# Designed miniproteins, single chains, continued (5): the designs that were tried, part 102

Each design is a single chain, and the fold is of that chain. pLDDT is the mean over its residues in the fold that is shown.

## One batch from the design tools (miniprotein)

Design m19773
Fold by ESMFold2-Fast:
Structure m19773 (fold): chain A 63 residues (1-63)
Amino acid sequence: ALAQAQALRAQGQAEIAHGRQLLAEADAKGGDRKLVLQGTAEILRGIGLQTQADILLRALGLG
């Protein structure tokens, strides 16, 4: 449904934003490896959610 696609897009954007914040924190701490791995994982998850949203929108004829 359209609402599901919009929710996935919003969640994906939030995950990417959070991941970027974790990478900035890692940099501020001199390259904290744990934060780099966590931030990267969050960004990749967010991209995956946005891809799922795009697939749903295209299936609905909206992308």
Scores: mean pLDDT 83

Design m19774
Fold by ESMFold2-Fast:
Structure m19774 (fold): chain A 95 residues (1-95)
Amino acid sequence: MEDLEKAIEALEKAAEAAAAGDLEAAAKHLDEAIDYLQRAEEKSDLETQIDISVLIISVAVTKVLIRRGHMSPAEAAEAARRTAEKVRELLEKIK
């Protein structure tokens, strides 16, 4: 569960960096979020692993769109916030 909480923190930092216009910092925080999500996935049952895998794909897609210049700072901030909320929802289900 700590790894999912750290993923939320990283996604919130990515959203703040993106909102400030720092897309390079946002991408680095998205990489941190992927690392924490992967660690949580390794410790989870099969159903939770599938949910986490979908979240990892969402973060990876956002990162690619940022690097290719297809996402504005506002869009990147919103994407990171939406993914953070989905991670919070997953934490509530695991209780």
Scores: mean pLDDT 86

Design m19775
Fold by ESMFold2-Fast:
Structure m19775 (fold): chain A 54 residues (1-54)
Amino acid sequence: SMSIIKQITQLKFRKIALQVEAELLKKTDPERAKKVEEEIKKLEEQIKQLEKKL
């Protein structure tokens, strides 16, 4: 459905933003970078679950 496609698109944009944030944090705060990487993994799982509904 179109609503699911919109949700997937929004989550993909969020993931890209978090990937950039994690790379920047690796230099200044590696512990926080690891937490952001965990959030990215959770977003990847959410995207996969939504894609299964298509």
Scores: mean pLDDT 86

Design m19776
Fold by ESMFold2-Fast:
Structure m19776 (fold): chain A 61 residues (1-61)
Amino acid sequence: MGEVISETVGRAAELSRDAPTSVRLRALEAAHEAARKALEEGASPEEAIRRGLEAARRAME
């Protein structure tokens, strides 16, 4: 994975550390996919991280 995707997934792991394993895996997958799509659409690294973390939060709710 690129550095931006790795950073996004790492932050999603921190965000979801107290969640059940199934919820945590969903959050990490959502973060990875959202960050990847944002980068493919030409978003900045910061925007890709932001979108990934928003996707992780939604996956946990």
Scores: mean pLDDT 81

Design m19777
Fold by ESMFold2-Fast:
Order: C-alpha cells, then sequence, then structure tokens
Structure m19777 (fold): chain A 73 residues (1-73)
C-alpha cells in the first residue's frame, strides 16, 4: 500500500504547486503539480480501491480546469 501519510503529503504538494501557479503563472509549478498527481495516480491504480483513484482524478481535474481558465487570460 502507498500509505495514508504519503497520499496526504503528495496531495498537499500538488495543491500547493497548483495554487502557486494560479498566483504567479510560473509553468514550473504546473509541471511539478502534474508530475506529482500523475505519479500518485499511477501508483494508486495498482494498489488502491477504484473509489480512491476516482476521488484523486476528480480533484486533479477540478484544479487543472481552474488553472486552465486562469491561463486563458
Amino acid sequence: SLGEEYLEKKKKEAKENLKKYEETGDEEYLKKAEEIYNELLELLKRTAPPEVVEELEKEKKEWLKKVEEKLKK
């Protein structure tokens, strides 16, 4: 299992990077957030129940959509 602590830590890191990207427009933060989400999702797809994967996918989708709308200027 990936463990609750690891999941919590990575979710926080991803959200923090997305918020910084939303505030600054610095593509490095978007890159980091996407990398963290994708890494975590790949691991969870192999080790976690489908509902946990779906919740993280929805969280990722919601935050990325919000950021994309900001990027449209």
Scores: mean pLDDT 77

Design m19779
Fold by ESMFold2-Fast:
Structure m19779 (fold): chain A 76 residues (1-76)
Amino acid sequence: SMEELKKKAEELEKEIIELLKKYKEAVDNNSPLEELQKIEEEIIRKMAEFTRLAEELGWSQEEIHEREQKIIEEGY
């Protein structure tokens, strides 16, 4: 349902924000490259899933881009 897709998109947004913050902390703590790569790969995967769900929800490309920028800003 559209309601289920919306909830999943909201959950992915929160997960991506947390992963971005985790990535920043890992960089600041000079974590191993392998750890940084794993976090980055998960961010990329979840961002792709978020974009797909947003398209299924009928969001415009402009709205998707603005929302993705907000996610990055909140995770920074």
Scores: mean pLDDT 87

Design m19780
Fold by ESMFold2-Fast:
Parts: C-alpha cells; structure tokens; sequence
Structure m19780 (fold): chain A 78 residues (1-78)
C-alpha cells in the first residue's frame, strides 16, 4: 500500500542519515515497488530522487541522473 511504501521510505531516509547506504538502498527498492503498485506518483517521484543520491554515492552517475530526471518529472505531473 501507499502507507506501507511511505513507512519504508521513511526508514530508508533514517538508514541513509545513519550512513547505512546498503540498507537505505534495499528499503528504497521495496518502497519504489510498493509506490508503483499503488500508483502513488508523488511517493514514487520522491523515492526516485532519494535513490538517485544513493547511485551517486556508488559512482553510478548516469543512473543517478536518469532517476533524478524521472523523479522530478513525476513530481511536476502531480
């Protein structure tokens, strides 16, 4: 559900702030899947933007840029 996706997103942000980037990545992947299933464009956009920061930390700049663009586009369409 969108509510469960939001909880996972909040836990991912907490993990990220604690420097637990692999945990944040896993939690964001699940959050994205649930936001997609729920059709929550706002949640999906925010989760894509958060995931883009993790890809930057991993040195995957092309994937990070693509996710950032997708996330921003979703938020502008809501």
Amino acid sequence: SSEEAKKLFEEAVKAFKAGRYDEAYRLLQKSIELFEKAGDKKGLGEAYIAMSFIYRLKGEFEKADELLKKGVKLLKEV
Scores: mean pLDDT 87

Design m19781
Fold by ESMFold2-Fast:
Structure m19781 (fold): chain A 75 residues (1-75)
Amino acid sequence: MLEERVKELAEGIMRAARAAGPAVETDERVRALLEEADKLAQKAAEAYRAGDLETAAEYLEKALRLAEEAARLAA
């Protein structure tokens, strides 16, 4: 189930980032949130490669919250 959770979180992040994307050039706050989400996603990828799915899911949950906040501000 953690592997499935990681996939669900990654999909959520991609959807939120896509929704916020048009505002990246015009809203510095949206850009900053997406940059922080990307850093957390990179940490999640490192944990996933190490076999630590729990840590990967935790970082992805944090990244998803930031990406969703960016999407909210972009709307």
Scores: mean pLDDT 82

Design m19782
Fold by ESMFold2-Fast:
Structure m19782 (fold): chain A 75 residues (1-75)
Amino acid sequence: ASKEELRRNLEIGEKMFEEALEFSKKSKDKKLVEEVFRHLSELYRKLAEEAEKAGDYETAKKAKELAEEAEKLAE
């Protein structure tokens, strides 16, 4: 993937995380909230790996940080 595509995917990921946080505040379904953050953490881990392979270590670091935050919320 190009550096521009990786950055765009990171921006989309950041928006998805914000939307998931808003959803979690309104949802009474704790298991569904946990599944959402689990899937997001997997997505961010993949983005971090692809960014690292492309040499975009800044995007990889930010994606890894999002993955760690999502993993904490998936518990």
Scores: mean pLDDT 83

Design m19783
Fold by ESMFold2-Fast:
Structure m19783 (fold): chain A 55 residues (1-55)
Amino acid sequence: MMVTSKGGSVEVGGVTVKVPAGGVYDEELLRELIMHETGASEEEAEAALKKLFER
């Protein structure tokens, strides 16, 4: 499923994730990337996605 970036930053697993506004990405791939980069749980990655992206 594709999601659009709202822009902004959030801290996940001790790492600051910053995203520019207007990008379109696959939600599942973003979740995997956040988990891989930060070591965060799936729940933490989903919370970050909901803050930074809209459907």
Scores: mean pLDDT 76

Design m19784
Fold by ESMFold2-Fast:
Structure m19784 (fold): chain A 89 residues (1-89)
Amino acid sequence: IRGNAAYALGKIGDLRAVEPLIKALKDESANVREAAAYALGEIGVEALKKAEEALEKALKDESESVREAALDALTQLGVHDLKEAVEKV
């Protein structure tokens, strides 16, 4: 249920959930860490920017599923930054 709670926080879209989700990225359970990474992606770019350092550390996580979730989240942020750069040209 901890993974489900992190996912639910993401669906609410409240930026106040960002700090609990950053803490969840350091949870003892890989399922909770994976759910936290996905939840940050679901909230969107503002949450991803605030969690960028924590997500970069999650790329080196012992769990492959956590590493994949962190990569997906950072890729979403990177795609947004590239799109913004292209649109400003």
Scores: mean pLDDT 73

Design m19785
Fold by ESMFold2-Fast:
Structure m19785 (fold): chain A 65 residues (1-65)
Amino acid sequence: MDLDDLIQQVLDTYNKLGRPEEGERLVQQLREAAARLGPAERHDVEAAQTINRIARELQDLAGID
């Protein structure tokens, strides 16, 4: 999933939950993590973990097993 797609899914999911402010905070974390990754070939474990954590939380909220 592209970062833009993940951002949109976070916003859509949290808007459906009536928690758009929390969605915006997670989008900020995603953007900060993407900035830390810098060039695509750079490995940043913390940034990757942040993106993966948010993606997993999104799947849990969407009810996808």
Scores: mean pLDDT 70

Design m19786
Fold by ESMFold2-Fast:
Structure m19786 (fold): chain A 97 residues (1-97)
Amino acid sequence: MEPTKEQLRELLERAYELAMARAEREGDESEKEIIELLYERGLELIENMKSERDKLAVLAIIFRLLGYDGDEIKELLENSKSLYELYEKIEERLRNA
């Protein structure tokens, strides 16, 4: 199973809202700027999506918005058997937020 553009947009939106709320509570203006840039980039990638690499890039952005670091994201992308496994992991994290 592969996530649709609509499903990816919904995950990106939810992750963006959680990330922005976190940065607001912490008073981290630099993180807010990064979150905005990542959100805009994610939307561009979804609208112009042409490849599996684009989907992986969107999922990586969502993980970063959810607070995963670069090493954690790399491990997830390298060790996951499918895009659906990554999607399920994001859904689980969002349910626990």
Scores: mean pLDDT 84

Design m19787
Fold by ESMFold2-Fast:
Structure m19787 (fold): chain A 83 residues (1-83)
Amino acid sequence: MSPRRLEAEIALSMALMMLAVHKSLKVPLSEEDAARILALGREAIALDPSLRPELLAAIEATRDRLEDPESQALLARVAAELA
């Protein structure tokens, strides 16, 4: 694995872990959480654009589990900015 691919995989894994925690525990997303997921997602996609579909699918799966309007709006914005 190249250093660039490893960095992409690490950034993706961190974003996916944050999404999985919120999805599994049904904990509302903060603006700080959304900003961190967006930053990690942008880093992963900038390093490897092929990771975009996996990240967007994880965001949508998390949005489907979080029922609060604030978390749904934040995840919709993150998805739109990563699309």
Scores: mean pLDDT 85

Design m19788
Fold by ESMFold2-Fast:
Structure m19788 (fold): chain A 62 residues (1-62)
Amino acid sequence: SRTVALVVLREGRRAAPEAVERAEEMLRQGASREEVIALLQEHGFSEAAARALVDALEEALR
């Protein structure tokens, strides 16, 4: 699971590194999943991709 999360994060960072970095910072500051998903979608990620990235970020931050 952690290995899958790292792959998802790597691909997300290749596509939009600034968006993924901002999403990580928002999660560290206690932003809701919905707020972070919305930010990722503003940067061109689909809802499914944004949800996968948030799940991966939460797993990586544990």
Scores: mean pLDDT 82

Design m19789
Fold by ESMFold2-Fast:
Structure m19789 (fold): chain A 55 residues (1-55)
Amino acid sequence: HMEDLEKRYREALEKAREVRKKNPKSDEAIQKVDELEKQYGASSLSELEREARKL
């Protein structure tokens, strides 16, 4: 259950990171993250974001 969700939004998060890497000031990157939070749940996604920012 969680393993399936984690797998899927890891992929989506990686795509969002690619967009951020190309254009850090891009509104697209922010929108992608917002979409992920709405679709997969804010609490789970925020944990992944926290880890990404710490790295």
Scores: mean pLDDT 60

Design m19790
Fold by ESMFold2-Fast:
Structure m19790 (fold): chain A 82 residues (1-82)
Amino acid sequence: EEEEKRKEEAKKKLEEREKLIKEIVEKIKKGKEEFIKYLKEKLGLSDEEIEEILELAEKEGLSDEETAELALLRAEVLELRK
């Protein structure tokens, strides 16, 4: 019972993640300032985390979608540590 419930919750989180990735990609396309504001206000990322994401995206040549996934992953890691 609890195992099935955790599996269903994980599936919902994956669908929410896909929606957030699309939203973040839209903000990236609007410009760097909109992207930074969204990460800070919606995902609770620090200025340092955002700077690392932008630096890694430039260094590795990440796509908008890959950059969005990285940002969301960083936010999820911060939430899991609470």
Scores: mean pLDDT 77

Design m19791
Fold by ESMFold2-Fast:
Structure m19791 (fold): chain A 102 residues (1-102)
Amino acid sequence: SLEEKIRELKAEMDAALARIDETVQRLKQMIEEGKLTLEEVKAIRDELLADSQALSARFAEVVGEATDEQIDELNPHLQRYQDAVLRALDLIDEAIERLEKE
């Protein structure tokens, strides 16, 4: 049902948010330990962007059939996810800039 798809999408966005938080903590640890390479940080960036694109496609598919009220229910989950992606990308960009100055 559409209601189940919306519930599943909310859970998927929340799970994706948790994965981003884990990736950010891993990045911070690798930076502190001096183990982060330019190639590794670029690979992490590429994975984050690919995951974000896939989730955005899933969101577009579900909201195509959703009511405005259902979209309003999904929007806070999407906003938290997008904010987390932007913060992770900022950290990645700062790490790339530092590594390029080695």
Scores: mean pLDDT 85

Design m19792
Fold by ESMFold2-Fast:
Structure m19792 (fold): chain A 86 residues (1-86)
Amino acid sequence: EAEELIKKAEEYEKEGKYEEAGEYYEKAGEAYEATGDPSLYPKAIEAYEKAAEMYLKAGKREKAKEMLEKSIELSVKELEEAVKRV
């Protein structure tokens, strides 16, 4: 349940537990991506961007970069799906 993972991430973020919040946002992004449904790519992108923000707040710059790279890759896939149906 990606929505359940987002809820847990939001709870950790509210508590200032940024590393744990980042882990749950990352898991949520992975869960949305694993569906293979392009309509969920925007939600996966948002989850990875939130994970990057949380990891950065936790001082984990390399993990933040990895999350942003995942969001960029999904943004490219979203654009590819848009042009596929001409």
Scores: mean pLDDT 84

Design m19793
Fold by ESMFold2-Fast:
Structure m19793 (fold): chain A 91 residues (1-91)
Amino acid sequence: MEKVLRELEEEAPALLRELAELAKKAETMSRLTALATVTTLYAGVAARSGDPEAIRAAAEALKALAEAAEKLDPELAEELREKARELEELA
């Protein structure tokens, strides 16, 4: 038991640094994901309304979020751009 705990303590500083970096990235990604979810819901409402101005506003918001997400999650950025494109085609 003590030997295992000591080995963990010796390796723990490196693991804790990796965990801290992952936690910072996860917090930023969590906020981006929440904003993407809310904006996507608003985009759905705008599309159903048939209002071209609401649709354009939603598409612009999705594009802005895609730019913010590009450095952290390129896949999310591409999904947001695709949704923006679909909305622009509806307008």
Scores: mean pLDDT 72

Design m19794
Fold by ESMFold2-Fast:
Structure m19794 (fold): chain A 79 residues (1-79)
Amino acid sequence: DLEEAIKLAIEASLYAGQGDGERAKELLEEALRKAKELGIEDATKLLEEALRYVEEGDYQKAGSLAAKAALILRAYMEK
């Protein structure tokens, strides 16, 4: 579900912004799974990059990338 993928990416961005890397990682993994199922390669690449930044402890960059993925996913929903 595209709408659910957007919500997960937004939540991941929020938790990353709060420094909750464990919660952000879980949400990013779910968003990534859904983006892959939808075949949206642009969002998939951003979510994979966000996961790498979470693993490195760079939660600000991870959150920014998750937010960008959410915007891309939303564009697919709106035309």
Scores: mean pLDDT 85

Design m19795
Fold by ESMFold2-Fast:
Structure m19795 (fold): chain A 97 residues (1-97)
Amino acid sequence: HMSPRARELYDVLLRLVDLRAQYLQAGSMTPEQRAEGLRLASEAIRLAAKLTPEERDAVLAAVRAHIAAHYSPEVAAQLLRDLEDLRRLAEMLIEPQ
């Protein structure tokens, strides 16, 4: 069972992953898609700050499994790199408790 907060992060990350995959397939991003991506990334960091490290790891594992199951190996590899970059940014922005 994922907690409700962990499920919220999972849902936001899936939307962000889908948007990023659309960009990778199209080769271009509209200003509206860029703004939505920034909004989703900010929301993901905000939600991650409310979770324990164990809950965050569980969400990341589930997102990685989703990426591997639903995208080509080339797109999946880039999405996994983008997810790791977002994770590192979130870790820098989340204050130690």
Scores: mean pLDDT 83

Design m19796
Fold by ESMFold2-Fast:
Structure m19796 (fold): chain A 63 residues (1-63)
Amino acid sequence: SAELEAAKKKLEERVKGLADKLSEELGAPGEVKIEVKGTTATVTIKVGDFEETFTTDLAELAK
């Protein structure tokens, strides 16, 4: 739906901003991977030796 696409874009912008900031602080390239399954988004951020994976609900972000 349009609401879920908007929520995904908002999440991508926020996560990219965080990865860019970590990239500047750690001096390593930032990589972001977002996979959507139903309304659940799985986000992986990699910057140098830092790697974090978390899940979020796009339906909650679309409110």
Scores: mean pLDDT 79

Design m19797
Fold by ESMFold2-Fast:
Structure m19797 (fold): chain A 80 residues (1-80)
Amino acid sequence: MSVEELLAQLPKEVQELLEAFRERLLELGVPEEVVDQIVKEAAELALELKKEGKTEEEIVERLKKDFEIALDIVEELKAE
């Protein structure tokens, strides 16, 4: 399944969060191929949580936490 197809199955707020995350990773100089893979994995996680009956709010909070951890790692790698 493509990233676009995965995103289309998610609530709009989750889609917007993943789009913002993608833009931030690109701004930090992460290659597009790596960013697309990270976003795809995050979208797959969000879809799995949705299938488990998690609310949009719970999905957003989980992704935001994972997002913050991922950005911290990228910033540490960039600082080296």
Scores: mean pLDDT 78

Design m19798
Fold by ESMFold2-Fast:
Structure m19798 (fold): chain A 60 residues (1-60)
Amino acid sequence: AVDAAVQALLDAGAASTPEMRARLEAAAEDARAAARTMGDEAGKAVAERRRAALEAEAAA
């Protein structure tokens, strides 16, 4: 479900900087917007891709 994917995305930022947290919140909203317009699977996919991208960026 999109809510579970969004929660995983937000949890990834729990110990991060305010900047990273803001980016995770924006990604969560993007995933929810996709779920509202394109369906739950689309929202879940957006949340999962955004989480992976942000984690990779944070590690760089």
Scores: mean pLDDT 72

Design m19799
Fold by ESMFold2-Fast:
Structure m19799 (fold): chain A 73 residues (1-73)
Amino acid sequence: LEEELREAILNEDFDKLKELLSKASPELQVRAAAAYIVKHHILNPDLFDKQTIQALAGLSEEEIRAMAEEFLA
């Protein structure tokens, strides 16, 4: 699941990403969203729920970057 999310983010496969996110834990959704923002420098509100966006907004830029680097490794 995590590897599949990583590949979907890298390939901008939005349909696959949406399907995988629906099966992911809230924690994994936040980590995936952080990776998406860092990789694509935008956040797609149709892909991520409002709780995930709100959690991300509470994090510092450094925390988001560290989370994205760990997820994409």
Scores: mean pLDDT 74

Design m19800
Fold by ESMFold2-Fast:
Structure m19800 (fold): chain A 69 residues (1-69)
Amino acid sequence: SLQERIEELEKRIKENPNDAKAYEELGSLYYGILDDLEKAVQYFEKALKLDPNNERAKKMLEIAKEELK
């Protein structure tokens, strides 16, 4: 379920706070499934802060920010 996936990703972050992929995946869920652009931006920003060379997180962050305007 969606709830189980979110809980698994939150657990990954709790166990490994540097898990950039977990933040990126949460951002994708909030962007594409939950339609929460503000939370999507927050998670993509955290992913990019942890991995500045993550091209996917950078592109998704730009898209989400543009849609918030």
Scores: mean pLDDT 86

Design m19801
Fold by ESMFold2-Fast:
Structure m19801 (fold): chain A 67 residues (1-67)
Amino acid sequence: KTAEEYYKEGKRYALELKDYDKAIEAFKQALALDPSFEDAARALVAVHELKKDPNNEKARELLESLP
């Protein structure tokens, strides 16, 4: 898998499946392959916030706004 594939997988886990642990794993793999992947780093921050509070609308909007 490429960094982009892990990143897309992470977004799907977080936004569609609400599986924040799987999303965190996927974003970590994206960053392991490309440490400069800013979108994956921002997504990881947002998904940690969603894991703390799944009703955090600002964190969800941030994650949805990422490409």
Scores: mean pLDDT 83

Design m19802
Fold by ESMFold2-Fast:
Structure m19802 (fold): chain A 60 residues (1-60)
Amino acid sequence: SPLLERLRELVMEEASKTVELMKMLIEAKVNGEPLSPEMLKLLEETNRLGAEVRALMAEL
């Protein structure tokens, strides 16, 4: 199903970016560094992807 393939792609992208964000947050915490604009952008991207996943799942 094209919808299931799209859902899989979005879920994998969200998961990948969430892991990347968590790694960056842990590294910043360990190094005593503030939140970067890159981290904030990645947070916004993961939130957008999560919303798209929820919307697509509602179509199933």
Scores: mean pLDDT 85

Design m19803
Fold by ESMFold2-Fast:
Structure m19803 (fold): chain A 92 residues (1-92)
Amino acid sequence: SLALVASVLALVAGRIAIRTATTREELARAIAAVLLAIGGIYLAEKLGDDAAAAREALAAAELALAASRSPLARALAAAAIALARAALAAYG
């Protein structure tokens, strides 16, 4: 599932963003990204709701991208955004 892959990439990006956060605002966005990404994984794997999973993954990836100064985390977040958008196009 593209939604599951996007959620996993967003989770990794969010976790890196937590470790590289230098402000409380960056930390809050990074934590929100991780929680939304976990929600996306749950929606895809346990509920089979790939459209809802893709929406959560997109939101998570956008927050991780905004929160992170790490080139790796930003690249993973950008990949997650692309995959989440592709999943939404396929399921919408």
Scores: mean pLDDT 89

Design m19804
Fold by ESMFold2-Fast:
Structure m19804 (fold): chain A 59 residues (1-59)
Amino acid sequence: SLKDIKEEVRKKFPKWSDEKIGSLALAIHNIEVYGGTYEDAAKGAGVSVKAIREALSKL
């Protein structure tokens, strides 16, 4: 779930802001549940593709 993804991102990046953690968790959730490109997910969540790749490499 989105909540579970958010908690895993927070655990791996404890110094990140709640806003950044929430945005990255939303992007990851959208990729996993709905599919689509990292670019589309990044734009929708207001984060960079690099941030999504970094989060996924740590999860």
Scores: mean pLDDT 76

Design m19805
Fold by ESMFold2-Fast:
Structure m19805 (fold): chain A 68 residues (1-68)
Amino acid sequence: MSLEEAIEKLKEIVEELEKLPASNALARAGVFEGRKAIELIEKGELSEEEAERTVKGLEKALELAKQE
């Protein structure tokens, strides 16, 4: 996965997490982590491999948050 693809996916995941209720703690944590990851990628502080792992982790977090 390219860094640009990772940013796109992270923005989409964050947007979906933000649509979930404020009481959903996993969704709130996911928004924070996703925004931080985007910032680190844009600063060149995150590798493509680390970005891909972060995207996959947050995709799983989004699915779990939707189940709560």
Scores: mean pLDDT 82

Design m19806
Fold by ESMFold2-Fast:
Structure m19806 (fold): chain A 59 residues (1-59)
Amino acid sequence: GDEDAARNAAGAAAMARALGGGDAEAKQSITVARDAVLAGKGGDGGERAGLAAASRGGR
């Protein structure tokens, strides 16, 4: 549901920030995670997409 989608996107966003990546890379990871969740990939898909983006952008 929308609430689960929002929570997963928020979690991915927090993780991207916590990993200490650059601001631009972190924000891009957040956008990718949010878009994936909102596109209806569900919690699992959104979380995976966000984590993958965070891992690539965040060092």
Scores: mean pLDDT 61

Design m19807
Fold by ESMFold2-Fast:
Structure m19807 (fold): chain A 64 residues (1-64)
Amino acid sequence: SADLQELVERLKELAELAKKMDEETQKEVIEKVNEILFFYSETGDYKAAIEKVDKLIEEVKKKL
C-alpha cells in the first residue's frame, strides 16, 4: 500500500542518517525504531508511525 511504502521510505532515510552516527546513537535509533514498529503492529496507525519516524529523523539531524 502507499502508506506502507511511505513508512518504508522514511525508515530508509532514517537508516542512512543513523549510519553516519556513532555506535551508541545507532543503538538508540534502532531501539526507538523497534518501539515505533511495535506501535504500528499493535495499532495499524501508519500515519502516527510515520509522524514518530519523522520526529526521530529530525532528532538525528540535530545531532549531525
Scores: mean pLDDT 83

Design m19808
Fold by ESMFold2-Fast:
Structure m19808 (fold): chain A 55 residues (1-55)
Amino acid sequence: KKETELEIIRDAFEKAKKAKNIDALRRVAEAARSLGTEEGKKLAEEAEKEIRKLE
């Protein structure tokens, strides 16, 4: 698969989610929002949802 910015952030999200690492999930949400795309916004929302589950 070709690597895109979104795919790299998505991979980081899956790793952070498995590790239950809140700081990594926060970085994923920030990176996803900085893309300025609908896909990035949805990924940021999902990361924030996972953070809320761990808090």
Scores: mean pLDDT 79

Design m19809
Fold by ESMFold2-Fast:
Structure m19809 (fold): chain A 62 residues (1-62)
Amino acid sequence: NVGDIFKATKDITSFKEESLTLKEGDLVKVLEVVNDGFYKVTNLVTGKTGIIPSTYITKVGK
């Protein structure tokens, strides 16, 4: 959901020419649900924003 905090489940490189790179365990904030299977997120460690597959992140906590 928009505004939720998720974490990367594995190391991720840029997707769809976005300048987003994640390391496993990096926290991201969901900014937008783009479509089925993709989220626009901001990496809270680097401040970079990009689009990634939703399956690469998991919700933190309950």
Scores: mean pLDDT 72

